Designed miniproteins, single chains, continued (3). Designs and how they scored, part 37

Each design is a single chain, and the fold is of that chain. pLDDT is the mean over its residues in the fold that is shown.

## One batch from the design tools (miniprotein)

Design m9247
Fold by ESMFold2-Fast:
Structure m9247 (fold): chain A 96 residues (1-96)
Amino acid sequence: SEKERREFEKRMLKQGDKISGTTFEYHPSDQQARNDALSSLNIPSNEDIVGATKNDDGTILIRTKSLDAAKNIPNIEIKSVKDKKDGYYLIEAVRK
């Protein structure tokens, strides 16, 4: 429902996913902001990929509805996949 979607988006934007002290950027409802974030990391735009960020150690964190969407990103190696939370996977990757 629209109410459940708004509550989900509000919760995700408020909390951010923290890994190794880094706040994850998350833009599920803003396609332009999502596309801009992905483009900055040379990741092709994909509707299932809702956010990405790069840590100081070179690790790329990817939030996606679909593992296949992440596997189709060129020039990255997937290092780990975290359990699905609120319908999204958190993927740790590095550039090849």
Scores: mean pLDDT 66

Design m9248
Fold by ESMFold2-Fast:
Order: structure tokens, then sequence, then C-alpha cells
Structure m9248 (fold): chain A 56 residues (1-56)
């Protein structure tokens, strides 16, 4: 359903916001640490998205 598309957009926006927040709070973070955090944020968003889908 179209609800799936809205969920995707919601979680993508949340990922983007969290990524920006991390970068602002950690300007001294290494490239590796930044990449690692991006992966973690993405994985967390995927898990939340999956949980919402299962509630359907």
Amino acid sequence: LEEIRKLVEKYMQKQFEKAKEFLEKNPDASLFEKIKKMVEITNEAIEEYKKDLEKL
C-alpha cells in the first residue's frame, strides 16, 4: 500500500536528521567513525521500519 512509501520516507528523513546531528556533535570524528555511525543509523532505521511493517 501507499503507507509503505510513507514509512520509507519517514525513516529516510530520520536517518538524515540523525546523521546531521552526529556530524554536528562530532566534528572531530574520523572518516571511519562517520561511516560506522551512518551504517548504525541505517540499520536502526531498517529495524524500526521492519517493526512497523510487522504491525500491519
Scores: mean pLDDT 74

Design m9249
Fold by ESMFold2-Fast:
Structure m9249 (fold): chain A 84 residues (1-84)
Amino acid sequence: MNKALINAVKENNPEVVRIAAAVSLATGGTVQDFEDGAKEAEKLGNKEVAKILYLSLARAAERQGDHETAEKYRKKAEELGVKL
């Protein structure tokens, strides 16, 4: 599990989370790490951080050609009030 990403979520700073998410996507952060981070953000009431993480997962799935998985993550972000 990506401890750096979870720690960034707990700091409740959207800028730190954006940076940590981008680094994790580039350096081998797993889908599970991002899902766990998004769930943690939801539990903390930080919908903006949860949206960032779900959108990052959708982008990663698109790059891999997994359109179905990308759409599922977009719907999760939409539930938090994000348009894609």
Scores: mean pLDDT 71

Design m9250
Fold by ESMFold2-Fast:
Structure m9250 (fold): chain A 66 residues (1-66)
Amino acid sequence: SAAAEARGRALEAEGDRLVAEGRAIVAQGEADNDLDKILHGIGLILRGIGLRFEAGLLLGRPAPSA
């Protein structure tokens, strides 16, 4: 449906954003030797990957690339 397609695209964009933000936070945490920042960034990356997976299902795509 058009609604599922629109939601899938929105989830893909949000997932991409969270992965990018999480990677930046991990890099900053590594530079600062701050484990809490690293774990926070990893959490955002995992959430973003989950949203990308859900988006792929809604858009009828094969398994998302890594």
Scores: mean pLDDT 84

Design m9251
Fold by ESMFold2-Fast:
Structure m9251 (fold): chain A 60 residues (1-60)
Amino acid sequence: STDQTQRGNQAQQLVEQASQQMEQLRKQGKEQGGSQEDIDKQVQQIGDQAGQQANQLLDS
């Protein structure tokens, strides 16, 4: 249905935006002298949050 297609597009866009945010965070974290562990933790949190939001869009 149109609604399913729209939700799928929104989920994909959300994942793409999260990927860009994760790349930016990795770059900025390194530039600011952040530890690799702290950077990885923040990246993981963004990824987990985006995955949960994408799943909610697909299940709604």
Scores: mean pLDDT 79

Design m9252
Fold by ESMFold2-Fast:
Structure m9252 (fold): chain A 73 residues (1-73)
Amino acid sequence: MSPEEELRKLQEEIAKLVEEHPTPEVEKILKELDERLQKLGEEARENNASKEELTEKVNELLREGKKKLEEVA
């Protein structure tokens, strides 16, 4: 699966969690995750990161985001 497909799946899961648990904490985590993903993309371009490196970083970020969501959901 492409990193973009994994990102889309996470966004759908986050949207569902926000619908089921509409709390400021969940919204804050979503915003922080989006900011980190944007920075990761920018850093990958600047450092000429390989597709493999980018995929690995994205997966790590997704894991961290899911853990935070589980803590507040």
Scores: mean pLDDT 69

Design m9253
Fold by ESMFold2-Fast:
Formats: sequence, C-alpha cells, structure tokens
Structure m9253 (fold): chain A 97 residues (1-97)
Amino acid sequence: PSLEEMVISVLEGAIKDAEKGIDAAKQGNIEEALKYFERAYDNLKAALDAIPHPDIEKALEYFKKAIESLKQGNVDEAIKNAKKGLEYARKALEKLR
C-alpha cells in the first residue's frame, strides 16, 4: 500500500478508538476511556510523523487535553476535547482521501 493508504488506515483506527473512548467516558469507565484516547493519540502521532498535516496536529492537541482532563477527573471536559480531536481527525481523513 502507498504511504497515504497506510496513514488513512491509521487515521480510521484512531477515529474508532476515539469514539470508543468517548462512549467509555460517558459510561464512567475512566480506565477504558484513557486506554482508547492514549491509543488514538499514539496512532495520530505516528500518522503526523509519516505525513505532516495541520488537522492531525490539532487532533493531537485536543486528545492531549482530553487525556489530561480525564487524569484530573474532569470527565465532561475530556469528552468535549475528545469530540474536537475527533472532528479534526475526520477532517484530516477527508483531505487525504
């Protein structure tokens, strides 16, 4: 596969993990939410290293805030930031297709 196809696959995985993280956070499953957000963050960082993209950079910033908020017990703030990160990850995916 091309580098772009590989990054698309990684972004799709990160988007699914972020969605699962948001659902876990809404259910009060903080440990599961943290796991999903950290995995999404790591995958987005790998994607950015492969193809620099401003929407991936913004997604990373928001997921970092979501992880920090979740570690502080601020679940609602974590969900809000994760939703913003998800929005930017989806924008990056749309641009690379």
Scores: mean pLDDT 88

Design m9254
Fold by ESMFold2-Fast:
Structure m9254 (fold): chain A 67 residues (1-67)
Amino acid sequence: SAEEEAIAREVAERYGISVEAAREIIRLLKENNGHISREQAEEIARKYGISTETVEKAAVEALLRLS
C-alpha cells in the first residue's frame, strides 16, 4: 500500500538502509504477526549487507509505525 511504502522510505532513511531492505522487513512483520525471528533478521542482514542489530532496530520502528 502507499502507507506501507511511506513507512519503508522513512525507516530506510532513519537507519541508513535500502528501501528494499525496509520493504522486506515490513513484509516479514506482516507475515509473522509483528514478529521477526533472530534467524530471519540474520538472513536479511546477510542479503542486504547490514548488521543484524540494524535489522532488529529497523523492525521495531517499522512495527511501531504500522500500529
Scores: mean pLDDT 86

Design m9255
Fold by ESMFold2-Fast:
Structure m9255 (fold): chain A 120 residues (1-120)
Amino acid sequence: SAKQQQLQQQIAQLRQQLDAATTLLEQAQIMQQLVDLAKEANDLGIISEVSLIISERVQEILETQGDSLTPEQKELLRRILELSNELVETITSNPEDTEKINELLDRLEELIQQLLASLS
């Protein structure tokens, strides 16, 4: 649909902004916007794509910026990585489990909010 095409375009733009972001605060803000779009879309393909983008970026942050992160930030990032990977796996293995998918997505949003709070 036209709405799904607009959401996909917004996700592509946010992905480019995320790739250009140099601070954890900017990265966390963009990840929050990606999760918000995934919740609005309520589309498994979009939720999976957003979860994959977040998992890839968080893995990169942990590998390249780990020494500059607080223990709390490292813990939150590891949990975000685990949840985003579980969300992708759940969508691929049991896409009809909408309750679990929504629960994981809500938990992912909560962890990103906690990460943002740790950075203020």
Scores: mean pLDDT 89

Design m9256
Fold by ESMFold2-Fast:
Structure m9256 (fold): chain A 105 residues (1-105)
Amino acid sequence: NAEALLEELLKLAGSIVIKNGVATEAEVEEMLKTTEGRKELLLQAERLRLDHRLKRGEITEEEKEILLEATKKALEILEKGGFTDEAISEAFKLLLEALEKIRNR
């Protein structure tokens, strides 16, 4: 179900941020207790993914910031919309717009 998939995603995000020295196990446990903390955990994992892409020369520092900002806004849309089809569509539209801005550079 969707809740089980979200829990597995959060578990993977926690593992990634701990492995990369961004957060401790105790900090991850605290983040998992709140909606705001869970969003921060997902954002930190995405930041690490983008940092790896930056180090490989696949994106610039400016493009990384654009994608991180888009991710933050997408997560807020999903939370406020209660994960409805409309909220999911709006979140995807915002992420696609960020990708298009990067492609036009």
Scores: mean pLDDT 76

Design m9257
Fold by ESMFold2-Fast:
Structure m9257 (fold): chain A 62 residues (1-62)
Amino acid sequence: SPLQEKIRELILESASIGVQMIRITVTGKVTGDFASADAQLAKLQAQSAAIDAEIKALLAKY
C-alpha cells in the first residue's frame, strides 16, 4: 500500500532526526555552545513532532 510505504518513510525520517539530535547534543557539550545546540534541537524536536502527528493521522484515517 502507498500509505504503508509513506508511514515507513516517516518512521525512518523520525529515526534520522533522533540521530541528528544526539550528534548536536554531543557537539554542544564538546564546544560549550549550548545556546546554538538548544536552538538546533528545538527545530528538530518541532520536525519530529510534525512527523509523529502525520503518522498518527495516516494510521487513524486508513
Scores: mean pLDDT 85

Design m9258
Fold by ESMFold2-Fast:
Structure m9258 (fold): chain A 69 residues (1-69)
Amino acid sequence: SAVQKQAQGLIDRLRQIAERLDPETRQRIEEHIKKIQELIRENSPDMEKKIREIAEEVHDLLLEDERRR
């Protein structure tokens, strides 16, 4: 489905970003990746909304990391 393809694209993007981050932030990104993978397996009607929420959480996490530096 289109949602699953978008979710996989987000996972791939997050993995690329994680390679450039410190170990602590990388671990938190990996946790979000696992959450997205679980949502894909559950195939729920609200999957698209939950994936968008996770993307926003990741964005906020990256901003928090920047503020600490």
Scores: mean pLDDT 76

Design m9259
Fold by ESMFold2-Fast:
Structure m9259 (fold): chain A 81 residues (1-81)
Amino acid sequence: AYVLGAGPTGGAAKLDDTTVVGAGETPIHGELLARLAAESLGLEVVEVETGKVADLPPEERAAAIAAGGTDSDGAAVVKAE
């Protein structure tokens, strides 16, 4: 995963050319970070799935952790084009 921003309160990472994963204190915070990262790459957001970092598939979970998330944090997986 490409880390697009990571800090003590979360961040976002690019998993592949159409997928950005955000992590933060809440799923809403993770979604905000993932959307901002996708838009900064010139991608149009087409789908958002929110939840906990711990509940993500292994690849998305690894991206969320790389972005500064923990298993107890909120996460969003953004599909973009």
Scores: mean pLDDT 77

Design m9260
Fold by ESMFold2-Fast:
Structure m9260 (fold): chain A 71 residues (1-71)
Amino acid sequence: MSPEERAAKARAEAQEKLDATIAHLESLGWTETSRSESVSVDDDGVATATVTALAEDADGHRVTVEATARA
């Protein structure tokens, strides 16, 4: 698998995990306000993707949730 394919796989897996967490939070009345991602490939060709989202409730409380995957 190429480094690009590994990075794409890691991103997809991290996004899937984060989407599940955000769906749960939205069911509790939270709203996702922002999302960011980072991906790195190490010297062994392993890709690690980290996706971070910020969510807010109706009262203005904020939570940061993160998901990480590697390929």
Scores: mean pLDDT 84

Design m9261
Fold by ESMFold2-Fast:
Structure m9261 (fold): chain A 103 residues (1-103)
Amino acid sequence: IVEELKKLEKKFVELLDKAMEEVNESDKKGLELMKKGIQSETESAIKHLEEGRIDGAIRSIRRVLLMIDQVITFMKKKNEKLAKEMEKIKKEVEKILKKVEEL
């Protein structure tokens, strides 16, 4: 679970970095904020999992998913192909959430 979350975070950050190259400065600042939020909440989820705080991990993963959804909604109008790649990562994060909920 922890290693899967780390891999998905890295993949999503790579897609965010590509998105930032294709948008204007104002939109780039918004994506930078989302990147920081996703990284922070992923780190929080990992710490909760390592400490056996399952409810805390669930809340942090749900926040990551909400931020991913906001980025996807934004990118659908800018780059539909990139949005679809982001949706694939979202589905993998949802699978991790389900595994954590079963703990």
Scores: mean pLDDT 85

Design m9262
Fold by ESMFold2-Fast:
Structure m9262 (fold): chain A 72 residues (1-72)
Amino acid sequence: PSQEEVQRARDELLAAARERGESVHDLVAPLGERLTRELPTLGRLSPEEREERILGLLYSHYREALERLRGL
């Protein structure tokens, strides 16, 4: 995904969390764990490969969290 798509997904998640009184911290804590698990792999990738992989992880997490939050 593009940086714009990731930003949009994040903005939609934050707006939905605020509307529903949900903790943003609780919604993004699993993302931190997921990124930490990927650190050894990310360290072996080129800068371009790292960016692509990180954007993909962020996008997937924000979209999945949004769907769970909305019950979709």
Scores: mean pLDDT 78

Design m9263
Fold by ESMFold2-Fast:
Structure m9263 (fold): chain A 61 residues (1-61)
Amino acid sequence: MSEAEIQARIDAAVERVVALYRLAHPDASDAQLAAVAATFRARLTHIWETDPELAQHILDS
């Protein structure tokens, strides 16, 4: 799988998490949503680098 494909899947997962967070917290600011997105992206990237099987499982969920 290419790095571009992995990055696209991470981006899609981040967008989904932000959408779910906004649904649960409709009063959340853009800054809070950006922080959630940045934190989740960094975590998924780290997991992909250290445990790609776990990262695949998270992205496939």
Scores: mean pLDDT 79

Design m9264
Fold by ESMFold2-Fast:
Structure m9264 (fold): chain A 103 residues (1-103)
Amino acid sequence: SMLEEKLKEAMKDPVKRRILLHLYYVGRPLSVSELARALGLSPATVSRHLRELEKLGLVERVDAASVKPPVDPRRRYYRLTEETRKLLEQPEYQPLIEEEYGV
């Protein structure tokens, strides 16, 4: 699918790859600030990459009210789209998750 091709291209970018793998590993919506802290990146860098990933259909913004506590309603939260999550469950991506997180 076109989404699968977009995922493969995004995974070539080290920052996008780390964002996608981290969202997969954590398995819940994360704010820009949570991702920035976890990945050791600036919020501006994370925000830029998340907007690009959203345009590709790989991640989506979520309503803060739908996120389990603690939440800040002023913050934007992002999660993998369901289609992207299913693609990352494929055998080709699991070693990358294991290498990054040791699980």
Scores: mean pLDDT 81

Design m9265
Fold by ESMFold2-Fast:
Structure m9265 (fold): chain A 111 residues (1-111)
Amino acid sequence: ELKELLEKIATPESVERALKQIEEGADVFVILTLESQREEAEKVANYLLEKGYVKGAVIITVSEEDIATRPEELLEAARRLGRAFRDQGLKVAVASPYPELARAIEEGAAE
């Protein structure tokens, strides 16, 4: 089940938000997580693509060191990514254990 797969790579709040974004017709699913969670992220991406819930999926991995030492740079990069999807006319759904980074992608995509 999709919710069970998402719960392995995202916070409960991020899961609920991502499911709503998929229901609202997201074109692309963005997973932003740790490199150690890549295999679980790939399972989610493959499930969504195979079931036709989204047209594309992007997996982005961050290190714990980057989160600790470069949080502002990561937030700026996340907003730029969201804006790039917006500029292409793509709606996004975002799942992450890092709610601030997920929000930054969503903010960029909404502008």
Scores: mean pLDDT 85

Design m9266
Fold by ESMFold2-Fast:
Structure m9266 (fold): chain A 94 residues (1-94)
Amino acid sequence: EAEKKAFEETKKILENFFKGVVPANEEEYKKAVAAGIVLYASKYELLTGDSEIARKRIEAALKVLKELEKKPASPEEEKKFIEKVIKEMEKHVF
């Protein structure tokens, strides 16, 4: 299913960008959440339709996640951060 595939791909991307790290502060956290929401919505759009705009949004979201200021985190802090982003994605995409 496209929804599940978009969700799983987005979660994997977030986990890969935040291995042993979390956003450095509240401002960077907000950027990470926004990028996650855009990435999930755009991946879903791309799987369910043909959209050059969706491809551009995916690239922009990935750039934000890459450039975002990060700080070292424990495995528990990393897990809690990922769970918060996932919850926000679910709230705003569907």
Scores: mean pLDDT 82

Design m9267
Fold by ESMFold2-Fast:
Structure m9267 (fold): chain A 102 residues (1-102)
Amino acid sequence: MKKLLKEATLTVSGGETATVDVEAELPKGTVIAEAVQKGELAPLVVTLRVTGGEGGSVLVVGEGTVEGKVSESGKHTIQVGVRNLAEGKTVEVHVRLSYVED
């Protein structure tokens, strides 16, 4: 069953990066970052980082998902970064970070 770790709405100015961080005690499993743009669309780079695990990046217009892995049980720092590639355009992005145990 999918567990919600964190949910946030980010306002990201053109050329800037906004981040969402969470610390959690997690067993081995999959971390899922979902990003959904509200209103005006821009190309985004969504990056997931998992301390002690595997992350990834995806290019997104509108909505997208990136998955990571928790390789070892314990305390992990998970960071989602959203970079707006559209200069001079501010966008609103809803980020949902979830976890599924293996």
Scores: mean pLDDT 85

Design m9268
Fold by ESMFold2-Fast:
Structure m9268 (fold): chain A 86 residues (1-86)
Amino acid sequence: DEEKKVQEILQQLNDFVQTHGSSFSSREEAARALAEKAVELLENESESVIRRVAEELEAGILKNFGEEGLKIFREAVEALLEKKRA
């Protein structure tokens, strides 16, 4: 069930931010760490799961990490999707 997988990944990413978010020296470093964790959790998932998780997170990433953080996150997701299409 893709819906359950999306919710599980969103919960894991939220837990990661709550546990490690305050340990980063900058918003950019925090955004990069979040993007790396998202790619790790999503690398074996379907394109539809990857897109849904990314869409659900975009507003929160923009609010918490700014436009630069959103750009870092989007670039990581696009790179993962490109790898899946190969």
Scores: mean pLDDT 81

Design m9269
Fold by ESMFold2-Fast:
Structure m9269 (fold): chain A 60 residues (1-60)
Amino acid sequence: MYDRALRVADEVREELLKQGLSEEAANRGGMAAFRAVARDRASEEEARRIGREAALKAQE
């Protein structure tokens, strides 16, 4: 059941790192995406958006 949440979280983290965000921000984004899928049953698109938003807030 968590396999999809883990995959989305890993993909979000890798994309954020590829875009030049810090490891700390990328990890925060991945965790937010994981929770969105695992806890709130968010779609992959919604989870990716939530993850990116969390990572950007960590950069402020």
Scores: mean pLDDT 80

Design m9270
Fold by ESMFold2-Fast:
Structure m9270 (fold): chain A 76 residues (1-76)
Amino acid sequence: MEEIKKKAEESAELMEKAWERVKKKNPELEFVLLSSDEPLAPDVQPVEMPSPDKEEHAKFVKLFKEELEKLKKEKE
């Protein structure tokens, strides 16, 4: 995880795919915070939105991270 530029591009793509996967499996999730304590890509760090429900946001981030890890494993 030390190649910032390369990781940013790959992470951004995996992040988008994981995000779409999570939303597809969980259509109830309309809101997501992408730049919290768990940086998925440096591109999303400046993007932070106020979460109305912390538990729902945390759940989405957790699901997103799980999908991201699966995609990362398949892609890498």
Scores: mean pLDDT 59

Design m9271
Fold by ESMFold2-Fast:
Structure m9271 (fold): chain A 96 residues (1-96)
Amino acid sequence: SAEEIAAAIARIRELAGRLLAAAEAGDFEAARATFGELMDVVVEVAEALGGRGLAELLALVDAMAAAMDRLLAGDPAAPAAFRAVVERLVALLESL
C-alpha cells in the first residue's frame, strides 16, 4: 500500500542516517549490522511491490553495496555517494 511504501521510505532514511553516523564514529560493526537491516527493508518493499521495479531495485542495491564497501575502506567521497544512492532508491519507491 502507499502507507506501507511511505513507512518503508522513512525507515530507509532513518537506517541510512544511523549507518553513516556509525561509520563516521568508526563503528564498522554497527554500520554493517545497520546495512543488513536496510537490506531487509528493501526486500520487504520488493515483495510488497510484486516485482514492480525489481530490476531497478536490484541495480540500486548493487550500487548501495558498492558505496558501503567504499565507506568501509575509508573513501572520503563514500558518505556522499551512499546518500546519493539512498535518495535514488527513495525516488524510485515514490515513483512506483
Scores: mean pLDDT 87

Design m9272
Fold by ESMFold2-Fast:
Structure m9272 (fold): chain A 80 residues (1-80)
Amino acid sequence: SHEDVYAALASRMTPEQLERADEILRRLGEVMRKLSREQQEEIKKEVEELIERAAAGEISPEQFIEGLEELLRRAEELAK
């Protein structure tokens, strides 16, 4: 379930890492409002893939945050 995936992700991260991820996701949500529907769907899919991989332990919390930062950077470039 989505609840289980989110709980698994949260259990793998420190409070500081969770705060950083939350900040990036908030900013990403703001930027996505400036993008096309197709661009929004692509970024949402990549965010969901990062969450699933991090929850499964396939990537570290640090790699998860780095992946989110890269997606935010890409979204900001698309929004220009």
Scores: mean pLDDT 85

Design m9273
Fold by ESMFold2-Fast:
Structure m9273 (fold): chain A 86 residues (1-86)
Amino acid sequence: GVVEPTEADLALVRSLPEEKQRALAEFLVEKGLLEREELADPEAVVRRLAEVLTEIRTGDAPRIEERTGLTAEEFLLEMLKHLSKL
């Protein structure tokens, strides 16, 4: 199942500029972790990003590995690389 997002990860995502939240949300859509329809819902985007960060942080990331073929560490590096292009 999906790990419940921590308050720290929710706060981190909410602290990001809207353009960076959008870019990360598009990245999640490309990786199959977010539906394109959900991009229209800012709260769904924030929650999904926080869930993904919590999964990476706790090591409970089977959905990331199953959907992307990447480890949690590799996925984090790809997210940071995507964000750095903004």
Scores: mean pLDDT 78

Design m9274
Fold by ESMFold2-Fast:
Structure m9274 (fold): chain A 74 residues (1-74)
Amino acid sequence: SLLEQQRKAAREAIDKTYKELKEKGIDVERVEVGDFVFIYDKSKMTEEQKKKFNDIVEEARKAQERLEARLAAS
């Protein structure tokens, strides 16, 4: 579908950006939760920001699991 093609294109663009940043020697991390991809620079995050980031990633993970469970039940 068009939506699946758009998701694939978005993920490929994110993958390309991550690789380019790594090739430039920028210390970035990548976390993937279903269709959501988070790229962040550890050196620019405060401890409070890291905690909030982890909380957001965990909530996204739970939301993705709930969505997948609903789709599987359909």
Scores: mean pLDDT 70

Design m9275
Fold by ESMFold2-Fast:
Structure m9275 (fold): chain A 94 residues (1-94)
Amino acid sequence: MFDDIVEKAKKGDIRAMARLIVYINEGKMDPIQKQQAIDAIGQGILKHPDPSSMGKVFDLSVTKKKSIDDVIKEAGKLSKKIKDELRKAVRDVR
């Protein structure tokens, strides 16, 4: 169920975040579901920072233009490990 994946993504489940990224990219979501998915991915990344990136604080809630690429780019600023894991998970769930 969509809500279950959103809830897991909010808790920092990288695989759930990857599934939401795939669903958004496929364009099968309505605008409300797409926004919920983007917000959940942002929250999940913030809850799963690499310890080496704890000194970095930035808002992953969608600011400016809303896009999956922006969320992944902001995740890359937290930790290369999180960025690499998220990219790998996106490839794995496709």
Scores: mean pLDDT 61

Design m9276
Fold by ESMFold2-Fast:
Parts: sequence; C-alpha cells; structure tokens
Structure m9276 (fold): chain A 94 residues (1-94)
Amino acid sequence: SRQVEELRAALFDALVEVSKKASPTEEEVAEVRRLAHALKVAARNEGNLETYNVSIEVEELAKAGKYKEALEVLRKHDEAVGVEDIKRAVEKVT
C-alpha cells in the first residue's frame, strides 16, 4: 500500500534524525511516536501483520528512548519489503 510505504519512509527519516542527536527535542520524539502509531493503524487496517508487528516494536523502543534500536528494526523490515517489491516487479515483466 502507498499509504503504508509513505508512513514507513517518514518514520524511517524521523528515526534517522533523532538517532543523530544526543538530546532530541520533545517535538521530534512526539513526531516519531505519531508516525509509529499511524503506521500501526494503517498496517492493521490493511491486514499487513508483518508491518503491524514491526510498528508495535518500533513504538515500544521509541517510548524507551531506544531510537537507534528502533531504526535498526525498521531498517531490517524495509530491506525485507524492498526485496519482495523487486521480486514482484520482475515476475510481472517476465
């Protein structure tokens, strides 16, 4: 889904930015939590269980202030999703 992909990309970018900072602002932390929650809701509504479970883990890690761990969880999920998208594109043209 484009909505899930857009929310996932936005969450990744937000996590990258907070991970670079020794003391992220309350606004930056709130944005990460907002995006993680939005991704969870979107994934649930689409029956995307894999993204839903990852969004829960990212949200919990962010609540604990573990932004680098949250980024790593999302990065690994993004790599897995990207591989499947490439496979589907290749199968459709072959």
Scores: mean pLDDT 78

Design m9277
Fold by ESMFold2-Fast:
Structure m9277 (fold): chain A 100 residues (1-100)
Amino acid sequence: DAARILAEAGGSTETDEAEIEALYARWLEKFPAIALEAAANNPIPEAAEQLRKAAELARTDLAEALRHVAEAWEIVGRETGEEQGLRLAERLRELAERLR
């Protein structure tokens, strides 16, 4: 699931340097496809639009792409009442800050 991959990327705070580099390389290579898949499967139009913006930015500004993914999760969390969506948004914002 694209959502699981996005959540996993936000939670890698205790991995070693080689694992962080591998995760970063995986993000750069696969991120546009993952974001577009997540957008296609998202029932909330505003969240889907944020994921499409993330896919467009993924290869030029990965940090901004991750902020758009975080906004999508925040929208989902607010609309569904799912605390997990809000937690995923925060983890993705933390990852975006690490990439700058």
Scores: mean pLDDT 67

Design m9278
Fold by ESMFold2-Fast:
Structure m9278 (fold): chain A 94 residues (1-94)
Amino acid sequence: EEIEKLLSPDPEEQLEAVRSILDNYTEENKEEIIKKLKEIVDNSPDPRAQAAAAILLLVLENHPDAKERLEEWAKSPDPFVAEIARIALEKLDE
C-alpha cells in the first residue's frame, strides 16, 4: 500500500504516494486509509506527511468545502503543499 510512502524522507516519493492513493482507493479500503491518514495527522513528526494526510482526508471524507480549501492551499508559498493541493484538485475535477 502506498500510504507508507507518505512517511518517506523523499518528497518526490511522498507526492507519488498522494497520486497513487487518490487514483487507487476503493470504497472497500477507504475506511482503512482514512484511519491511517488520521494517525499520520495526529502523530507524525514530519510536517510534509501531516500536510499530505490532511489534504487526502478532505478528498476521501467528501468534505463539503474540500474544493475551496484545496484551491486556497494550491496558492500556498510552500511548494510541496501547493503541489499536493493541485494533485487533489485534479482528482476532484475528474
Scores: mean pLDDT 81

Design m9279
Fold by ESMFold2-Fast:
Structure m9279 (fold): chain A 83 residues (1-83)
Amino acid sequence: SSSRIQSLKEAIEELKKAKENPKDTKSLENAADHLFDADDVASGLQVKFLKDDIEAGKLTDDQVKAKIDKLIKRVEEELERLS
């Protein structure tokens, strides 16, 4: 649906914001919410796990950016399948 496509686009935008500021997890929270709204539960959970790992101090900024890039590619592939 157009609403699902819009939620996936909003999730990608929030993931891109999170990549610019890896220590600010608010954009990851917003991305997860949009992914759940899009019924992409698997990607939403991966974003929540990433947020938890960041808050636990388990990842460097470069590792966070790499994980966000993989998530963006995954969500972009889902968006392409729906378009």
Scores: mean pLDDT 88

Design m9280
Fold by ESMFold2-Fast:
Structure m9280 (fold): chain A 58 residues (1-58)
Amino acid sequence: LRENPIFREELDVAVEVIKAAVDKVVAQKLGDKDAAAKADAVLKKKAAELDRLAKELA
């Protein structure tokens, strides 16, 4: 963690999770079921990746 490469990677993945979550909420509010499903798939994939990185950091 001295050079924070793992923390930077975790932040990058966290940003992708936030973007996917926002895209999902926006699509749901607009009634775009296809966009909501795609955003949900990205969110689940990125959330699993973030969880894996968090476990590796712990």
Scores: mean pLDDT 77

